Designed miniproteins, single chains, continued (2). Designs and how they scored, part 114

Each design is a single chain, and the fold is of that chain. pLDDT is the mean over its residues in the fold that is shown.

## One batch from the design tools (miniprotein)

Design m7960
Fold by ESMFold2-Fast:
Structure m7960 (fold): chain A 106 residues (1-106)
Amino acid sequence: MEEKVLEIDKALDSGTPEGLKKAMEIVDELEKEWPNLSEEEKKRIRFLAELNAGVHELQLAVARVLGEDEKTIKLHELRAEAYRALADGNFEEAKKKIEEMLKLVE
């Protein structure tokens, strides 16, 4: 299941419609399997999501300072929020953020 977090990361980082749709599918799989995971696996998944949230929150701050375009800033913001939701175990909120990213990139 930690491999699914890495796959979500790669899919979200692509910023492509295909990647974002794949990220949604992997989040749905993770949500379905969540009740069957050990507490140790849940801890590892949440920790990896927390690390990714921090990385993208930093990237968002840098993008704002550098004056990146509004779409790029919004994509960093939504990506950070999606990881934060995953870290909280809020799969519905994570999927909502990914859906909003998809609407920005088609």
Scores: mean pLDDT 83

Design m7961
Fold by ESMFold2-Fast:
Structure m7961 (fold): chain A 95 residues (1-95)
Amino acid sequence: SSNTDRISDLLDQIGDLTQEIMDTLLSQGKLHALGLFTNQLGLIFDAIDNNSPLSEILDLVDLMVEQMKQVAPELSDQASELGRLLKELARLLSS
């Protein structure tokens, strides 16, 4: 279905961008920023899997983006893009 195709496309884009961010942080030796990023992603995916309120998921995404901009400002564009994709996924799954 068109919704399944869009969810699949979003998951591929989220996966690719997540890998790019993680690879960049690893290459820079920013283990603290990597730990923060993976922890925040885990909270977002856990909230999605547990069918948390959409507002809570969106707030977790915004928090991840803002924290990443503080600890890895060079990845601000990638973090913002990942946040946009995660919010779109959350909205599709809440519909």
Scores: mean pLDDT 90

Design m7962
Fold by ESMFold2-Fast:
Structure m7962 (fold): chain A 111 residues (1-111)
Amino acid sequence: SEEKLKEVEELKKKGLEAIKAGKEEEAAKCAKELGEIAVEAVKEGDTEVAEKAIDALVDLAREAAKHGNKKAVEACLEALRKVLKAATDPELILKAIGAILAVLGLLIELE
């Protein structure tokens, strides 16, 4: 799904721009939308889109943490948890677990 890969890229760019601009709510919404795309991709067996969206959520969380945007980091974590809950493929499960651990580490550092 070339269109879905492009949507992931566009949402990632929009979310990163929102974080840098201090638009806390917009950044969290981008994370939520990325999570929805990832969950749908998992359910449809679109591993490439699911992996790309997981990577985008981690990138978004890292940038949000650098800017002290805890709300966006928490939104990325919630999105990744939903992906893990939907995942049945072992490789995708491990990728989602790794992403969740990375984002949890960022939240701990924000204290």
Scores: mean pLDDT 89

Design m7963
Fold by ESMFold2-Fast:
Order: structure tokens, then sequence, then C-alpha cells
Structure m7963 (fold): chain A 91 residues (1-91)
């Protein structure tokens, strides 16, 4: 029986569809790269994984430019992608 808070005049904006699609696509690339790092037989896909990592980095920069994430967050995620590619190459 506590007093309920007053409703806000403006509701929070939902996440844009393009942003959700970009996040899901980047997540898919990262999951695939993590899986390739676990399975040493995945050598044939290195070129495809490098290409997808570069496309993901471009999308991260576009998201930072749009103000969705900070440039520092984009740079950290790009560093993580580079590290995953490098680990696959070392095997």
Amino acid sequence: RKELPLPKIVEPKPMPKKLRDDILWISGVMIRMIAANIDPSEKANIEELEKRAEEAKKKLDEMADAGVISQEEADRLKETLDRLVEEIKKR
C-alpha cells in the first residue's frame, strides 16, 4: 500500500531496428570467432573470419559515430576481435 510513482510525460525511446540488427550481427561474428578458437580444425575459415571481423569493426565505428556507444567502447571491442583473429592464426 505504498504510493505509486507518477507516470513520466515522455516514455523511453525503443532501440532502433538498425541498431538491434547491427548488435545481433556483431554478436554472431564474435560467437563464431570464439567457437573457431576452441576448435583447432577450423583453419579453412580464417579468411572468412578476418573479413567478418573487419566488417564488424566498421559497424562498431558507425555506432560510435552515431553516439550509440563511446569511441573507447568501440575500440575495446575492435581490440577483442583482433585478439580473437590472432589466436586463430597462431593455431
Scores: mean pLDDT 67

Design m7964
Fold by ESMFold2-Fast:
Structure m7964 (fold): chain A 70 residues (1-70)
Amino acid sequence: SKQQAIQQLQQIMEDLRSGKITPAQAARKIADIARKLGDDRLAELAEGAADDGDAVSVERVAQEMIEKLK
């Protein structure tokens, strides 16, 4: 469901902010969720954010996905 996807994305961002996972790990998890929802564009953006290695880029993609799911 959309609510479950939002909750998973929020958890991934919390894990990223706390240092429990790396930006690359967070980006892969976000890309997997995007693919399950049929959003190949957001999956590609998440993969690009992993290449940047930047937590801010990864969080930006997650927030875009959350807003799209609302």
Scores: mean pLDDT 82

Design m7965
Fold by ESMFold2-Fast:
Structure m7965 (fold): chain A 75 residues (1-75)
Amino acid sequence: MEADRLTSQVAGHRAATEQYARRALEDPSYLPEMRRHRDQAVELARRSGTPEARRLADEAQRIADDAEAEVRRRL
């Protein structure tokens, strides 16, 4: 099922967003990679159309927003 595959990919990008968010707190040069994975999670969730994919993309967005704010505070 295409939607199920896309939802699985969203989960992968959500996990990558969390990984790069953690790295960005130590090194802001990881912010572009975090943003790329966040953007992919959002786009793939839109294509998937499942509630699960939307929830995972929302989680990725929150993780990225929190990391962006924390990095700005540390600068």
Scores: mean pLDDT 87

Design m7966
Fold by ESMFold2-Fast:
Structure m7966 (fold): chain A 79 residues (1-79)
Amino acid sequence: MSPLEKQILVGLAANPDTWFSIADLAKGAGLSPATISRIVERLAARGLVEIRVDESGVRQVRITEKGVAEARKLLEEAA
C-alpha cells in the first residue's frame, strides 16, 4: 500500500463502526475529495473498506473487519 492508503486505513480503524463521507475523510487527511476517492476505491478493491451511497447520493466509507486487522498489523510493524 502507498503511505496515504496506510494513513487512511489506520484513521478509519480508530472508529471501525462509523461511516465517513468522502468530504470528512478529505478534511481529516488534508487531501482533496478526488484523492480520497481514488484511495478508498483501491482499499475497497482489496476488501479493506466498504463503500455505500446514501439516499442523497453521498458516498460513505467504513472499514471492514479485514481492514481493521490490516491496520493493527501496520501499527505493530511501525513499533
Scores: mean pLDDT 82

Design m7967
Fold by ESMFold2-Fast:
Structure m7967 (fold): chain A 100 residues (1-100)
Amino acid sequence: SAEVKALLEEFKKELVEIFKEKVEEYKNGKISLDEAIEEFEREALRLLLELADRLTAAGVSQDDIAAILKQIGAVLKEAIEKFKEGDFEGALEILENMPI
């Protein structure tokens, strides 16, 4: 539905914004790379829980929500591995091209 697509696009935009913020904090010497990754993982989990609640409110089935969250989780894992490698551009590309 149009509502579900809007929720997924909002989630992706917020996730990308948080990623860029954490990379910038690291590059500006405000936090370590490990702290940037840990904070990004915590914020990503928060956004996923909020997305699950919003999808439930929109009438999406529990099976469909589980499938969506599993797909997002796989993409997040790939992006986090690139982030750990110091490949910020590769991590960002994975997040921006998330198939949702």
Scores: mean pLDDT 90

Design m7968
Fold by ESMFold2-Fast:
Structure m7968 (fold): chain A 75 residues (1-75)
Amino acid sequence: SSAERRALRFLLDELRRYGSLRYSDAVRGVATIAGISRARASRLIEEAVAAGLLERVTDSEGRELLRLTEKGLAA
């Protein structure tokens, strides 16, 4: 949907600005902006990861973070 596309664009813009976000915060943000469930938002984020635009990383403290790939930065 257009709302889901806007939510993903907002997420990409936030990741460009801040470098990374906690995965849980990214899911919450996409869900809120698109007006969808967190489960659907998580699936949209995972689709972007599968497309090579985003990556999940775990930091030294065990926190799950989300960041843009080189391909995602170019989009």
Scores: mean pLDDT 87

Design m7969
Fold by ESMFold2-Fast:
Structure m7969 (fold): chain A 82 residues (1-82)
Amino acid sequence: ADSDPAALDDQVLVALSDMILAIAKYEVEHLPKEKSIQAIKEGIEMARKLLEQARARGLDTAAAHSEEVIKELEKMLKELEK
């Protein structure tokens, strides 16, 4: 497999988690409620995958960051589904 340098793996996963959260925030601001709910659910699923990858590889910073992104997305989902 094409491998990124080990030094970049943690930073890449952090950046991907940030992008997921940013996209979800944008979609909640600009899309109808039902589309926003779907977007957040997809974001949670992607962030969970990044969290599992980070944990499996011992990338503690990326794991902690992905966990925070998941919590933020879950809060947004709960507020939107009120």
Scores: mean pLDDT 80

Design m7970
Fold by ESMFold2-Fast:
Structure m7970 (fold): chain A 83 residues (1-83)
Amino acid sequence: MAEEAERVGAEAGRVAAERAGLDEAEVEAAARHGAELARRIAELVGPERALEAARRLLEAARLPPEEAEAAIEEIGAEVAAAA
């Protein structure tokens, strides 16, 4: 479960960096950051909630910028409330 959340978080970071036109090194750094963020969320709210949050972040990375920012803030608020 937590490992799946880390994998989805890594994918979310990679997709976001690729959409921003970043180079391969920055894309890999974003993937590592996404995995680390998902692991941290799992420590705070448990692996099931972290996986849900990671999947929503991946969906948000594919949205238009304004909608992506709103979705990310909503996910962060839900994680904070669950912790």
Scores: mean pLDDT 76

Design m7971
Fold by ESMFold2-Fast:
Structure m7971 (fold): chain A 116 residues (1-116)
Amino acid sequence: SLEEKLQELEKRYEELRKNGATADEIFSLAEEYLKLAREAYKEGNPVLAFRAVQLAIEAFDEALKLGHPDPARVYELKAEAYELMAKIAESLGQKELADVFRKKADEYRAKAEALR
């Protein structure tokens, strides 16, 4: 199930943080969280999608802190993650929250562009 996949990824994130992880390892995990979030949203599970996208953003931030070699790509994927958060918020009737997340997506797209 998608819930079991989320639990697997959360355990892997905890293990990586305890054992020391590279920026690339954390980035790969963040991409898997974002993929899971997209799948959960498409299957009509906005609550699971929201949790998965929050964890994706957290992992992208950790990859940046660890010095990921392509910060522009990390910011591009953070923008995609915030755009998904906006869609999830809209599906839950939270229009003002969706507007906040779209502004964050625009900000991260601008950060990515500035690094090109």
Scores: mean pLDDT 90

Design m7972
Fold by ESMFold2-Fast:
Structure m7972 (fold): chain A 88 residues (1-88)
Amino acid sequence: RPSTTEAIEAFKRYVEEKMEEAEIPESVRILVRFSLEAIRQEAKRNNDSKTEALEMVREVFLHLADEYPELKPLVEDVEKEIDELLSK
């Protein structure tokens, strides 16, 4: 669905700004970018709903934050953004 890929692209822009503000190391930022692009491509192939795709984004980001503590300060803002995107 176009709305699904648009929501993922909006989230990608949001998280890039947040990672820049938090001075997240480039090595970690690359992993986040790769993971979000993989979810976007999979959602497009499977014609996933916006809810399915954004819940996958949430799950993957939380997993990355567990492995990379530098991302933990962003978790609350990321969850709020996903909830906002789901409300539209």
Scores: mean pLDDT 83

Design m7973
Fold by ESMFold2-Fast:
Structure m7973 (fold): chain A 57 residues (1-57)
Amino acid sequence: MTCNDFLKLEPKDAFNVLRALDFPPQQWSFALVTLAEKCKDNPEASLLDLARLLKAS
C-alpha cells in the first residue's frame, strides 16, 4: 500500500491497516497522525516502510 492509498482511506479502514501493521490499539491515533504527516510529504512512499521506521523509534 502506498501513502497516497492510505490517505484516501476512511478512519475505520485506516485503523484496520494499522492493526494489520501490528500497532497496538492505544497507539492507533498517534500512528495515524504521524503516518499521515509523513505520507503528505512522500505520497508515493511505501506505508510499510514508514510504519517500520516509526516502530523502530
Scores: mean pLDDT 79

Design m7974
Fold by ESMFold2-Fast:
Structure m7974 (fold): chain A 82 residues (1-82)
Amino acid sequence: SMEAARERIREMERLAEETIEKLKKTKDPEEAFKILQEFLGKLRERLQALYEEFGDDPEAMELLEEALRKIEKRLLEVVEKL
């Protein structure tokens, strides 16, 4: 249960890292916006799956909240430089 939650959270973190690398490589604001829209859609789908499977597990939810805060901080740092 907890190991499965950690693995799904790691996959979400990997998605964020891939998005950050794509954003760093783009020079077009329109392309950057499309990358962000795609990421948000995928993130929403992953969050729905995580809430359905682990929503009743406070430890898993705390790990998810921590991961989301880290993802948000890193995305904001990259977006501010665009």
Scores: mean pLDDT 84

Design m7975
Fold by ESMFold2-Fast:
Structure m7975 (fold): chain A 97 residues (1-97)
Amino acid sequence: SATERFQEFLLRLAEALERNADESTDPEIAEINRKLSEKLREASLEKSIEEAVEKAEEAMRETAKELADLGYLTPEEAEEAVERFRELLRRLAEQIR
């Protein structure tokens, strides 16, 4: 189903973030990637695409803010990253309906 394909997408994204964390030389970035991965796995458990999108967007917003607060991103780059992720999720949700 469309919902199952979207849930699978979030799970694959979470797995990619875990691999990035394992390969990271920066333990702080590794921890942030692991936290985002865990939040995306939680979003994949939602029964509706709309709820999964909302949880994934919230997870990315929190992650981008943490990266900006720690100086890895500028506030502008953080906002852009959240907007790009939101656009990606929205387009995927519409495409697989």
Scores: mean pLDDT 82

Design m7976
Fold by ESMFold2-Fast:
Structure m7976 (fold): chain A 68 residues (1-68)
Amino acid sequence: VLSPQEQADFDRLRQSLLDYARMLVKRGESEEQVMERVERMLATHPKLPESLKEEIMREVRKLIRELS
């Protein structure tokens, strides 16, 4: 269970990664390239639960497919 401050930090990270993915898609990056870059960014947050990383990855994939 995340504290309110951890939840806020997660929500901020999630939004930043969604914005980053949107920018990469607009630059002509493929789904595979965008997912790889987001995964590398998430790897810099080793204390973030894996389930939450998977949630962000799932939302990024949906966003890419909506823009493609």
Scores: mean pLDDT 81

Design m7977
Fold by ESMFold2-Fast:
Structure m7977 (fold): chain A 79 residues (1-79)
Amino acid sequence: MEIARKLVEAARKLVEEYGDEILKMPADEFIEKVIELMKKEGWTDEQIEEARKLLNEIKKKYGDTAAEVLQALAEEASR
């Protein structure tokens, strides 16, 4: 999935910029930071909406921390 791969790239950029401490952040705050980075990098409103749907589904199913969201995104991107 193209969206999952792009989201993993964005999430990893945030971890590189802020360090591992960002992985302890609540999933909602982490999702907003990922979306903000995608908007900055020129994603369309349509792509941002698809990204939000995927991230919210991951949050509901896999947990409420940034670390859990990133792990689940990496698994989706590797499928």
Scores: mean pLDDT 77

Design m7978
Fold by ESMFold2-Fast:
Structure m7978 (fold): chain A 80 residues (1-80)
Amino acid sequence: MEFDPSKLSEEEKELLRELIRLLKEAYELGKEKGIPEEELEERLEKIAEEFEELTKRVPLEEALRKAIERVKELIKEVEE
């Protein structure tokens, strides 16, 4: 998926930065926990596809917030 950064509001940029940081955290934590990289990539891919689908149906801010919650859920499952 491709975002047009020229159309993003400051709030949308902040949410996007938070999402990216959480995605990186989830990936690194998963690797440290010994979760197979292919499994992590599959989980993250599903979240990305869900987010892309949501951006077609709801405002970007709403989609970003839902994606953030999905990544936080993944982190909890990985961390235990």
Scores: mean pLDDT 78

Design m7979
Fold by ESMFold2-Fast:
Structure m7979 (fold): chain A 62 residues (1-62)
Amino acid sequence: MAEALASLSRKEREVLRYLAENPDATVEEIAKRLGLTPEEVQRLIDRVKEKLGLESLEDLAA
């Protein structure tokens, strides 16, 4: 698990942390909180999912 986290960028870790704390958060809410665009957040989520082998964001809370 620590290895996967070490492969994440700063922004990817911030998005992951926010989703872990707020699993029902929308892309728009995350973007507003992190000072990013919704498109940037979606790309970061996709990268996190790919690096961690997740099928969906809900897998972070399961």
Scores: mean pLDDT 71

Design m7980
Fold by ESMFold2-Fast:
Structure m7980 (fold): chain A 94 residues (1-94)
Amino acid sequence: STEELISLLEEFKERLIKAIEENASPEEITKLANELLAEARARVSDPEQRALLEEAFSNLLLTVLDGLKLKLSKEEIIEKLEEVHERLIKQIEE
């Protein structure tokens, strides 16, 4: 369902923010993202929604990893992550 997809993306964003705040490495964040994606995929039965979920999770993860690579502050990475999340939610609701 759309509501479940939105809920899963919100949970993923919150878990990424916590990892950033806890100074997790890129490798630790990638492992966390893969674990959360596997759990989310088990809860989404529709193939098209699974593909959208995988793309959205990838976009959020890459936003964090790119921010870390560029040595942005935690605040800047979180701000960019929230902007990407907002755009993804609007896309799903349309």
Scores: mean pLDDT 86

Design m7981
Fold by ESMFold2-Fast:
Structure m7981 (fold): chain A 86 residues (1-86)
Amino acid sequence: SSLERAVEEVMRLLEEAEALTTDFDIQMDLSVIKLSLAVYSSLGDYEAGLRQAVRLLDEVLSRVTDPKVRALLEEAKRVAEEALRE
């Protein structure tokens, strides 16, 4: 499904952002988003997982200063929002 593929792509982007960031607080926040997505995915509720990821990404993006990390998280949010519109 398009929602399942979006969860996989968001997870990939979060893992890439986590690998690039040197900010421990941002790493912790990204781990929470990944865990939330994994839990919702295990329940088959990809839509709820993506909706929660968008909310959590908005909070993290308000605190991210690294432009490369920011670009990955903005792309993750875009992927989630586009999937939720289909």
Scores: mean pLDDT 90

Design m7982
Fold by ESMFold2-Fast:
Structure m7982 (fold): chain A 90 residues (1-90)
Amino acid sequence: SIIEEVIKVAEELAEKYKDSMPAFAKELEKLAKKLRENPDLSFEELAELIRESLIKAVEAAEKAGVPREQIDKAVEEANEKLSEVFEKYE
């Protein structure tokens, strides 16, 4: 399902960034957990939850003093991987 693929992306990014951006990774882990607890989310609810979680992840990384270039690269990777998932379900 689309939710399972989004969970996989969130968990893979959290694992990748856990040491360099632990606050960012933690927000993605929260997203994955929330998606596992709510498997019946609509497409619109899923998209909104992803948007809110990425905003929180960026804010957490900024507060932790992570360089902007590093945050921007992580967000670009997240957007690319999530776009690939959503395109499969159009």
Scores: mean pLDDT 85

Design m7983
Fold by ESMFold2-Fast:
Structure m7983 (fold): chain A 81 residues (1-81)
Amino acid sequence: SKIEKIKKDFIEYLTENFGFSKEDAEELVKIVEENLDKPPGEIAREVLRYAYEKRPDLTLNQMFLLALAVREYHLKLKEAK
């Protein structure tokens, strides 16, 4: 399905560009899915908090890019529904 492809592409993006494990990337996806009705800024904060706990080595630039990627993923999921 379109939604399954969007999720798969985002998981690959997280693992390839940020070095998350597949399991951690799937958990980040779950955080976004469980919070689809919340403001994008709140979702980004929850994702960044989890990401920092798992990858405290992430730079400020990487955290910024991750926040943008989360916002785009959130918008794609809302549009696909």
Scores: mean pLDDT 82

Design m7984
Fold by ESMFold2-Fast:
Structure m7984 (fold): chain A 72 residues (1-72)
Amino acid sequence: SPEEKALAYANLGLAFLKLKPPNLEAAVKAFEKALELLDSEEVRNAVREGLLALPQDEFQEQRAKLKEMLAK
């Protein structure tokens, strides 16, 4: 279902953030794909979790992109 696909992409994004080092570009693309498929509260919550997991002083452009996606 679109719901299962969207959650799978959101979880894939979170998985990319848990890599050492984190793959932020792949994580952002996965979150964008999830929101494109279904903009749901569950998907938005996964993106919010991703923002909390990001290092504060690194990847500011990618952090800004995730924040912009949540502002819609």
Scores: mean pLDDT 77

Design m7985
Fold by ESMFold2-Fast:
Structure m7985 (fold): chain A 80 residues (1-80)
Amino acid sequence: SLEDQFSAQLAGLVNDLHATLEDPSNSDDQKRQAVEQTGQQMLDLVRQHATALGLPQADLDAWLADIRAMQAHTLALIDA
C-alpha cells in the first residue's frame, strides 16, 4: 500500500541516520550534515505522502513541526 511504502521509506531514512550518528569515526560536522540532509528528505517525504492522502493542513503542519523539532534536538545533542 501507499502507507506501507511511506513507512518503509521513512524507516530507511531513520535507520541510515541512526547508523551515521552511532558511528564514532564520523566527525560532528559529518553527523550534522547527515541530520540536515535526512531532515530535509523526511520533510519532502511527509509532504508528498500528505498530498497523496489528502491529509488536513493542520495534521501536515503538526507532522512537519515534529520532524523539525527532532532535527533541532538531534543537532543540539551533537553540539553538546
Scores: mean pLDDT 87

Design m7986
Fold by ESMFold2-Fast:
Structure m7986 (fold): chain A 97 residues (1-97)
Amino acid sequence: ATKWEDWSPELQKEIDEGVELVQRASIRSVVSRLSPEEQRELLEKLKAFLEGKSKAEVGKDTLGKILGTSDVSKLTEQQKKFAELIIEELEEALKSE
């Protein structure tokens, strides 16, 4: 209970869209500083983490530190969505090569 439900559905959607746009812009800024090889490595590690295959490796990376956990079962819905946004932006950057 965060009183989020007290806001109109239209305001909630606009805020969600605004937050996603800011997150995507921030992710793109970070991704643009990575080499294509670093982008591929990060994408593979993050996918493996979400699939439960490589929890410890992601925990040592910058994204693992941002997520605050090496255990997929401890991720919040917001943390999972953020990880999915990073995956999407990395995949788009790699397609553009």
Scores: mean pLDDT 62

Design m7987
Fold by ESMFold2-Fast:
Structure m7987 (fold): chain A 93 residues (1-93)
Amino acid sequence: SKAIKEILEEAIKILEEALKLVENEEKKKELKKLIEELKKLLENPDKEEALKVLEKAIKLLNEALKDVPEEKLLEAIGLILRMIGLKLDLELL
């Protein structure tokens, strides 16, 4: 589905933006792993697998972004809300 692919592509962009904000090396590795999982889903998109990975992404973003510098907190919150929005959009397909 084109709609699922567009959601997955936007999720990858959100996680790539999150990598620029995250200082913790272990959380960076976890984010990079999720980006690779999303890239694999782009090759053969499945709604149920995409929902599971977006849920994992939301949880990881909440943990990884909690320790960002004060000047980036609003940007970090924005990334989390954008990912939640993508999950809701995917659920409605």
Scores: mean pLDDT 86

Design m7988
Fold by ESMFold2-Fast:
Structure m7988 (fold): chain A 60 residues (1-60)
Amino acid sequence: SAAIEAVENLVAAAASGKLSPEEAARKIAEVSGADAERLKELLEAGRYGEAGRLGISHAP
C-alpha cells in the first residue's frame, strides 16, 4: 500500500528530525486517517514505533 509506505517514510522523517512532530503527525493523518492529535503526542514523546503502528492500522 502506498499509504503504508508513506506512513513509514513520515515516521522515519520525524525520527531523523527532518520533520517536526506536528508536521509529521499532520501528514500521517492526511494519508492514513489516523487521529492527528494522538500521532502528535506519540511523536513528541519519541514513541515512533507506536505512531507508525497507529498510522499503518488506519491506512487503506
Scores: mean pLDDT 86

Design m7989
Fold by ESMFold2-Fast:
Structure m7989 (fold): chain A 85 residues (1-85)
Amino acid sequence: SAAEEAEELVLEALKSLGLESEVIERTEDTIVFATKEGLLIIVSVKTKTVTVIDPRSGYTITTPLTLEAVVEAIRKALEHVRERE
């Protein structure tokens, strides 16, 4: 399904960055990942977009559902996490 393909893409992006994550919500339209670093990654299957949120800072970035764009979005969010630590 499109949701399974979207989940696999985000898992590949997280794996490429050496990040551990858990799926905290899964529906046909939405998948939410939580990382050990405290990032939330929200996949909108229907719109083919990924939103990466640092809940502590409120930093938010939305990107197309492609491997390259998702990796870049997570990397940018991690920079904000590291700056506050």
Scores: mean pLDDT 84

Design m7990
Fold by ESMFold2-Fast:
Structure m7990 (fold): chain A 104 residues (1-104)
Amino acid sequence: SARQEELQKRSEELRKEALELAKEMVEEAIKNKDKSIEEIAEMVAERFREAARKLSPTETAILEAALRAEATKAAEENPELREMFEEIRKKVEEVAEEVNKEKL
C-alpha cells in the first residue's frame, strides 16, 4: 500500500542523509589530521551535536551508527589514523547520550 511505500522511502532517505553527513564528518577529520587527536575529536563531536539537536532520538542513533561505520571503514583504509577515529567514536557516543537525554 501507499503507506508502507512512504514509510520505506522515508527510512531510505533518512539513512542516505545520515550516511552523507557521516562521510562529510570523516572527510573533515582526515583534512585536519595534522591537528591533535583531541582537537579533531572535539570538532567532529561538535558537528555531530549540532546535527543531533535537529534530529529525533531514533534519527540521532541512525547518524551515530552511520558515523561509527564510516569511521571504522576510514580507519581500515588509513591504519595510521585508527587512534583518531577511536577517540571520535567515543566522543560522538557521549554526545549522542547527552543530546538524547535532553530530548526526553
Scores: mean pLDDT 82

Design m7991
Fold by ESMFold2-Fast:
Formats: C-alpha cells, sequence, structure tokens
Structure m7991 (fold): chain A 105 residues (1-105)
C-alpha cells in the first residue's frame, strides 16, 4: 500500500518535470535536453534575462524608428507576459507540492 503512494508521487513528479521542461524549452527556444542540464533557478534567471533583453531591443528599435512610445509599449507588454508566465509556473509548483503532501497523509 505505501509502495503505491510512492509510485503515485514519483509519477506526479516526473509528469510535472516533463511539462516544466517542455514549457521552458518553448519559452527559451532551446531543446529540452539543454534545459534539463540547467537548475530550476538557472532556467528562471535565463528566462528573465531573455525577457529583459527583448524589452531593451524593443525600446532601442522604437527609438531608432522615431517611435519611442511604441517601443516602450511593446517592451511593457513583453515584460507583462513574462510576469504572467512566471506566476503560472509558481502556482503549478505549489499545486504539485500540495498534491504530493496530500498523498503522504
Amino acid sequence: MEEKIKEEIEKLKKEFEKEELELFSKLLGVPVGEVAKLSKEQRLQLFEDKTAAKAAALIAAGKAAGKPAKGQLDADIEIGLGRIVFGVLKVMEKNVKKKIEELKK
């Protein structure tokens, strides 16, 4: 009986890790195998760094085109979307941890 609970927890952990790796692969534009080599903290930092770089490029492109307000708006949208994705990832992690703890009871 305890072995079935351990198997269920392990299955849930593997399923979440797979989905998280697939999501980061899409967000970072790198293969799943490369994302798997990174720690969770490194994946989050790399996503933040890429979002910041995209925002900076959008601001610079807007200035060069004589449309600085549009460049700033495009950058603000990029940052906002990045924050939404971060929020979803944190909620998913909390839900998985809660489910694992419920299975241990």
Scores: mean pLDDT 77

Design m7992
Fold by ESMFold2-Fast:
Structure m7992 (fold): chain A 78 residues (1-78)
Amino acid sequence: SAEELYNERVEELLRALIAYYKRTDPELAARLEEIWKKAKSVEEAREAALALLRERDPDLAANVEAEVESLRAEAEAA
């Protein structure tokens, strides 16, 4: 389904962000990992991760939000 494809791609994006920050900001990476572990859904994890990124890295947060919108559109087209 479109929702399943969207959720899978958002999960991949969150894992990529954690990998990126493990190299550049390990404290932020650890906080993102905790968000992922505690989240009851991919959408909850996405919302919590973006809220954290807006505080710590607002420029990247804007880019991630744009990517999420693109992933949603691609999933709906599939």
Scores: mean pLDDT 83

Design m7993
Fold by ESMFold2-Fast:
Structure m7993 (fold): chain A 94 residues (1-94)
Amino acid sequence: TVSVAEFLEDLIDSIKRFLANLDKLSKEEQIEKLKEILTALGFAARAMRDEATYEWAQKQLELLETEELSKEELKELAIEVLRKAQEMLRRARA
């Protein structure tokens, strides 16, 4: 099993790749990928006992299922997930 830090490094790379290719993805593909990313962030947060980030990730997953988000809103969400993952990685490395 990989360390939480290695897991977060891979997650961050995946998010950066997602953002780089965002314009090439359909809205449905963007939502599916964001759900994968948010689920991964939630598992990392739980492993680090970061309840606030875990609850935030679950709330975003709920929003993706219940609300019709624009492509702009999906991009903003992806950027926020990246920021949270980077902050968690900083803590995991400390």
Scores: mean pLDDT 87

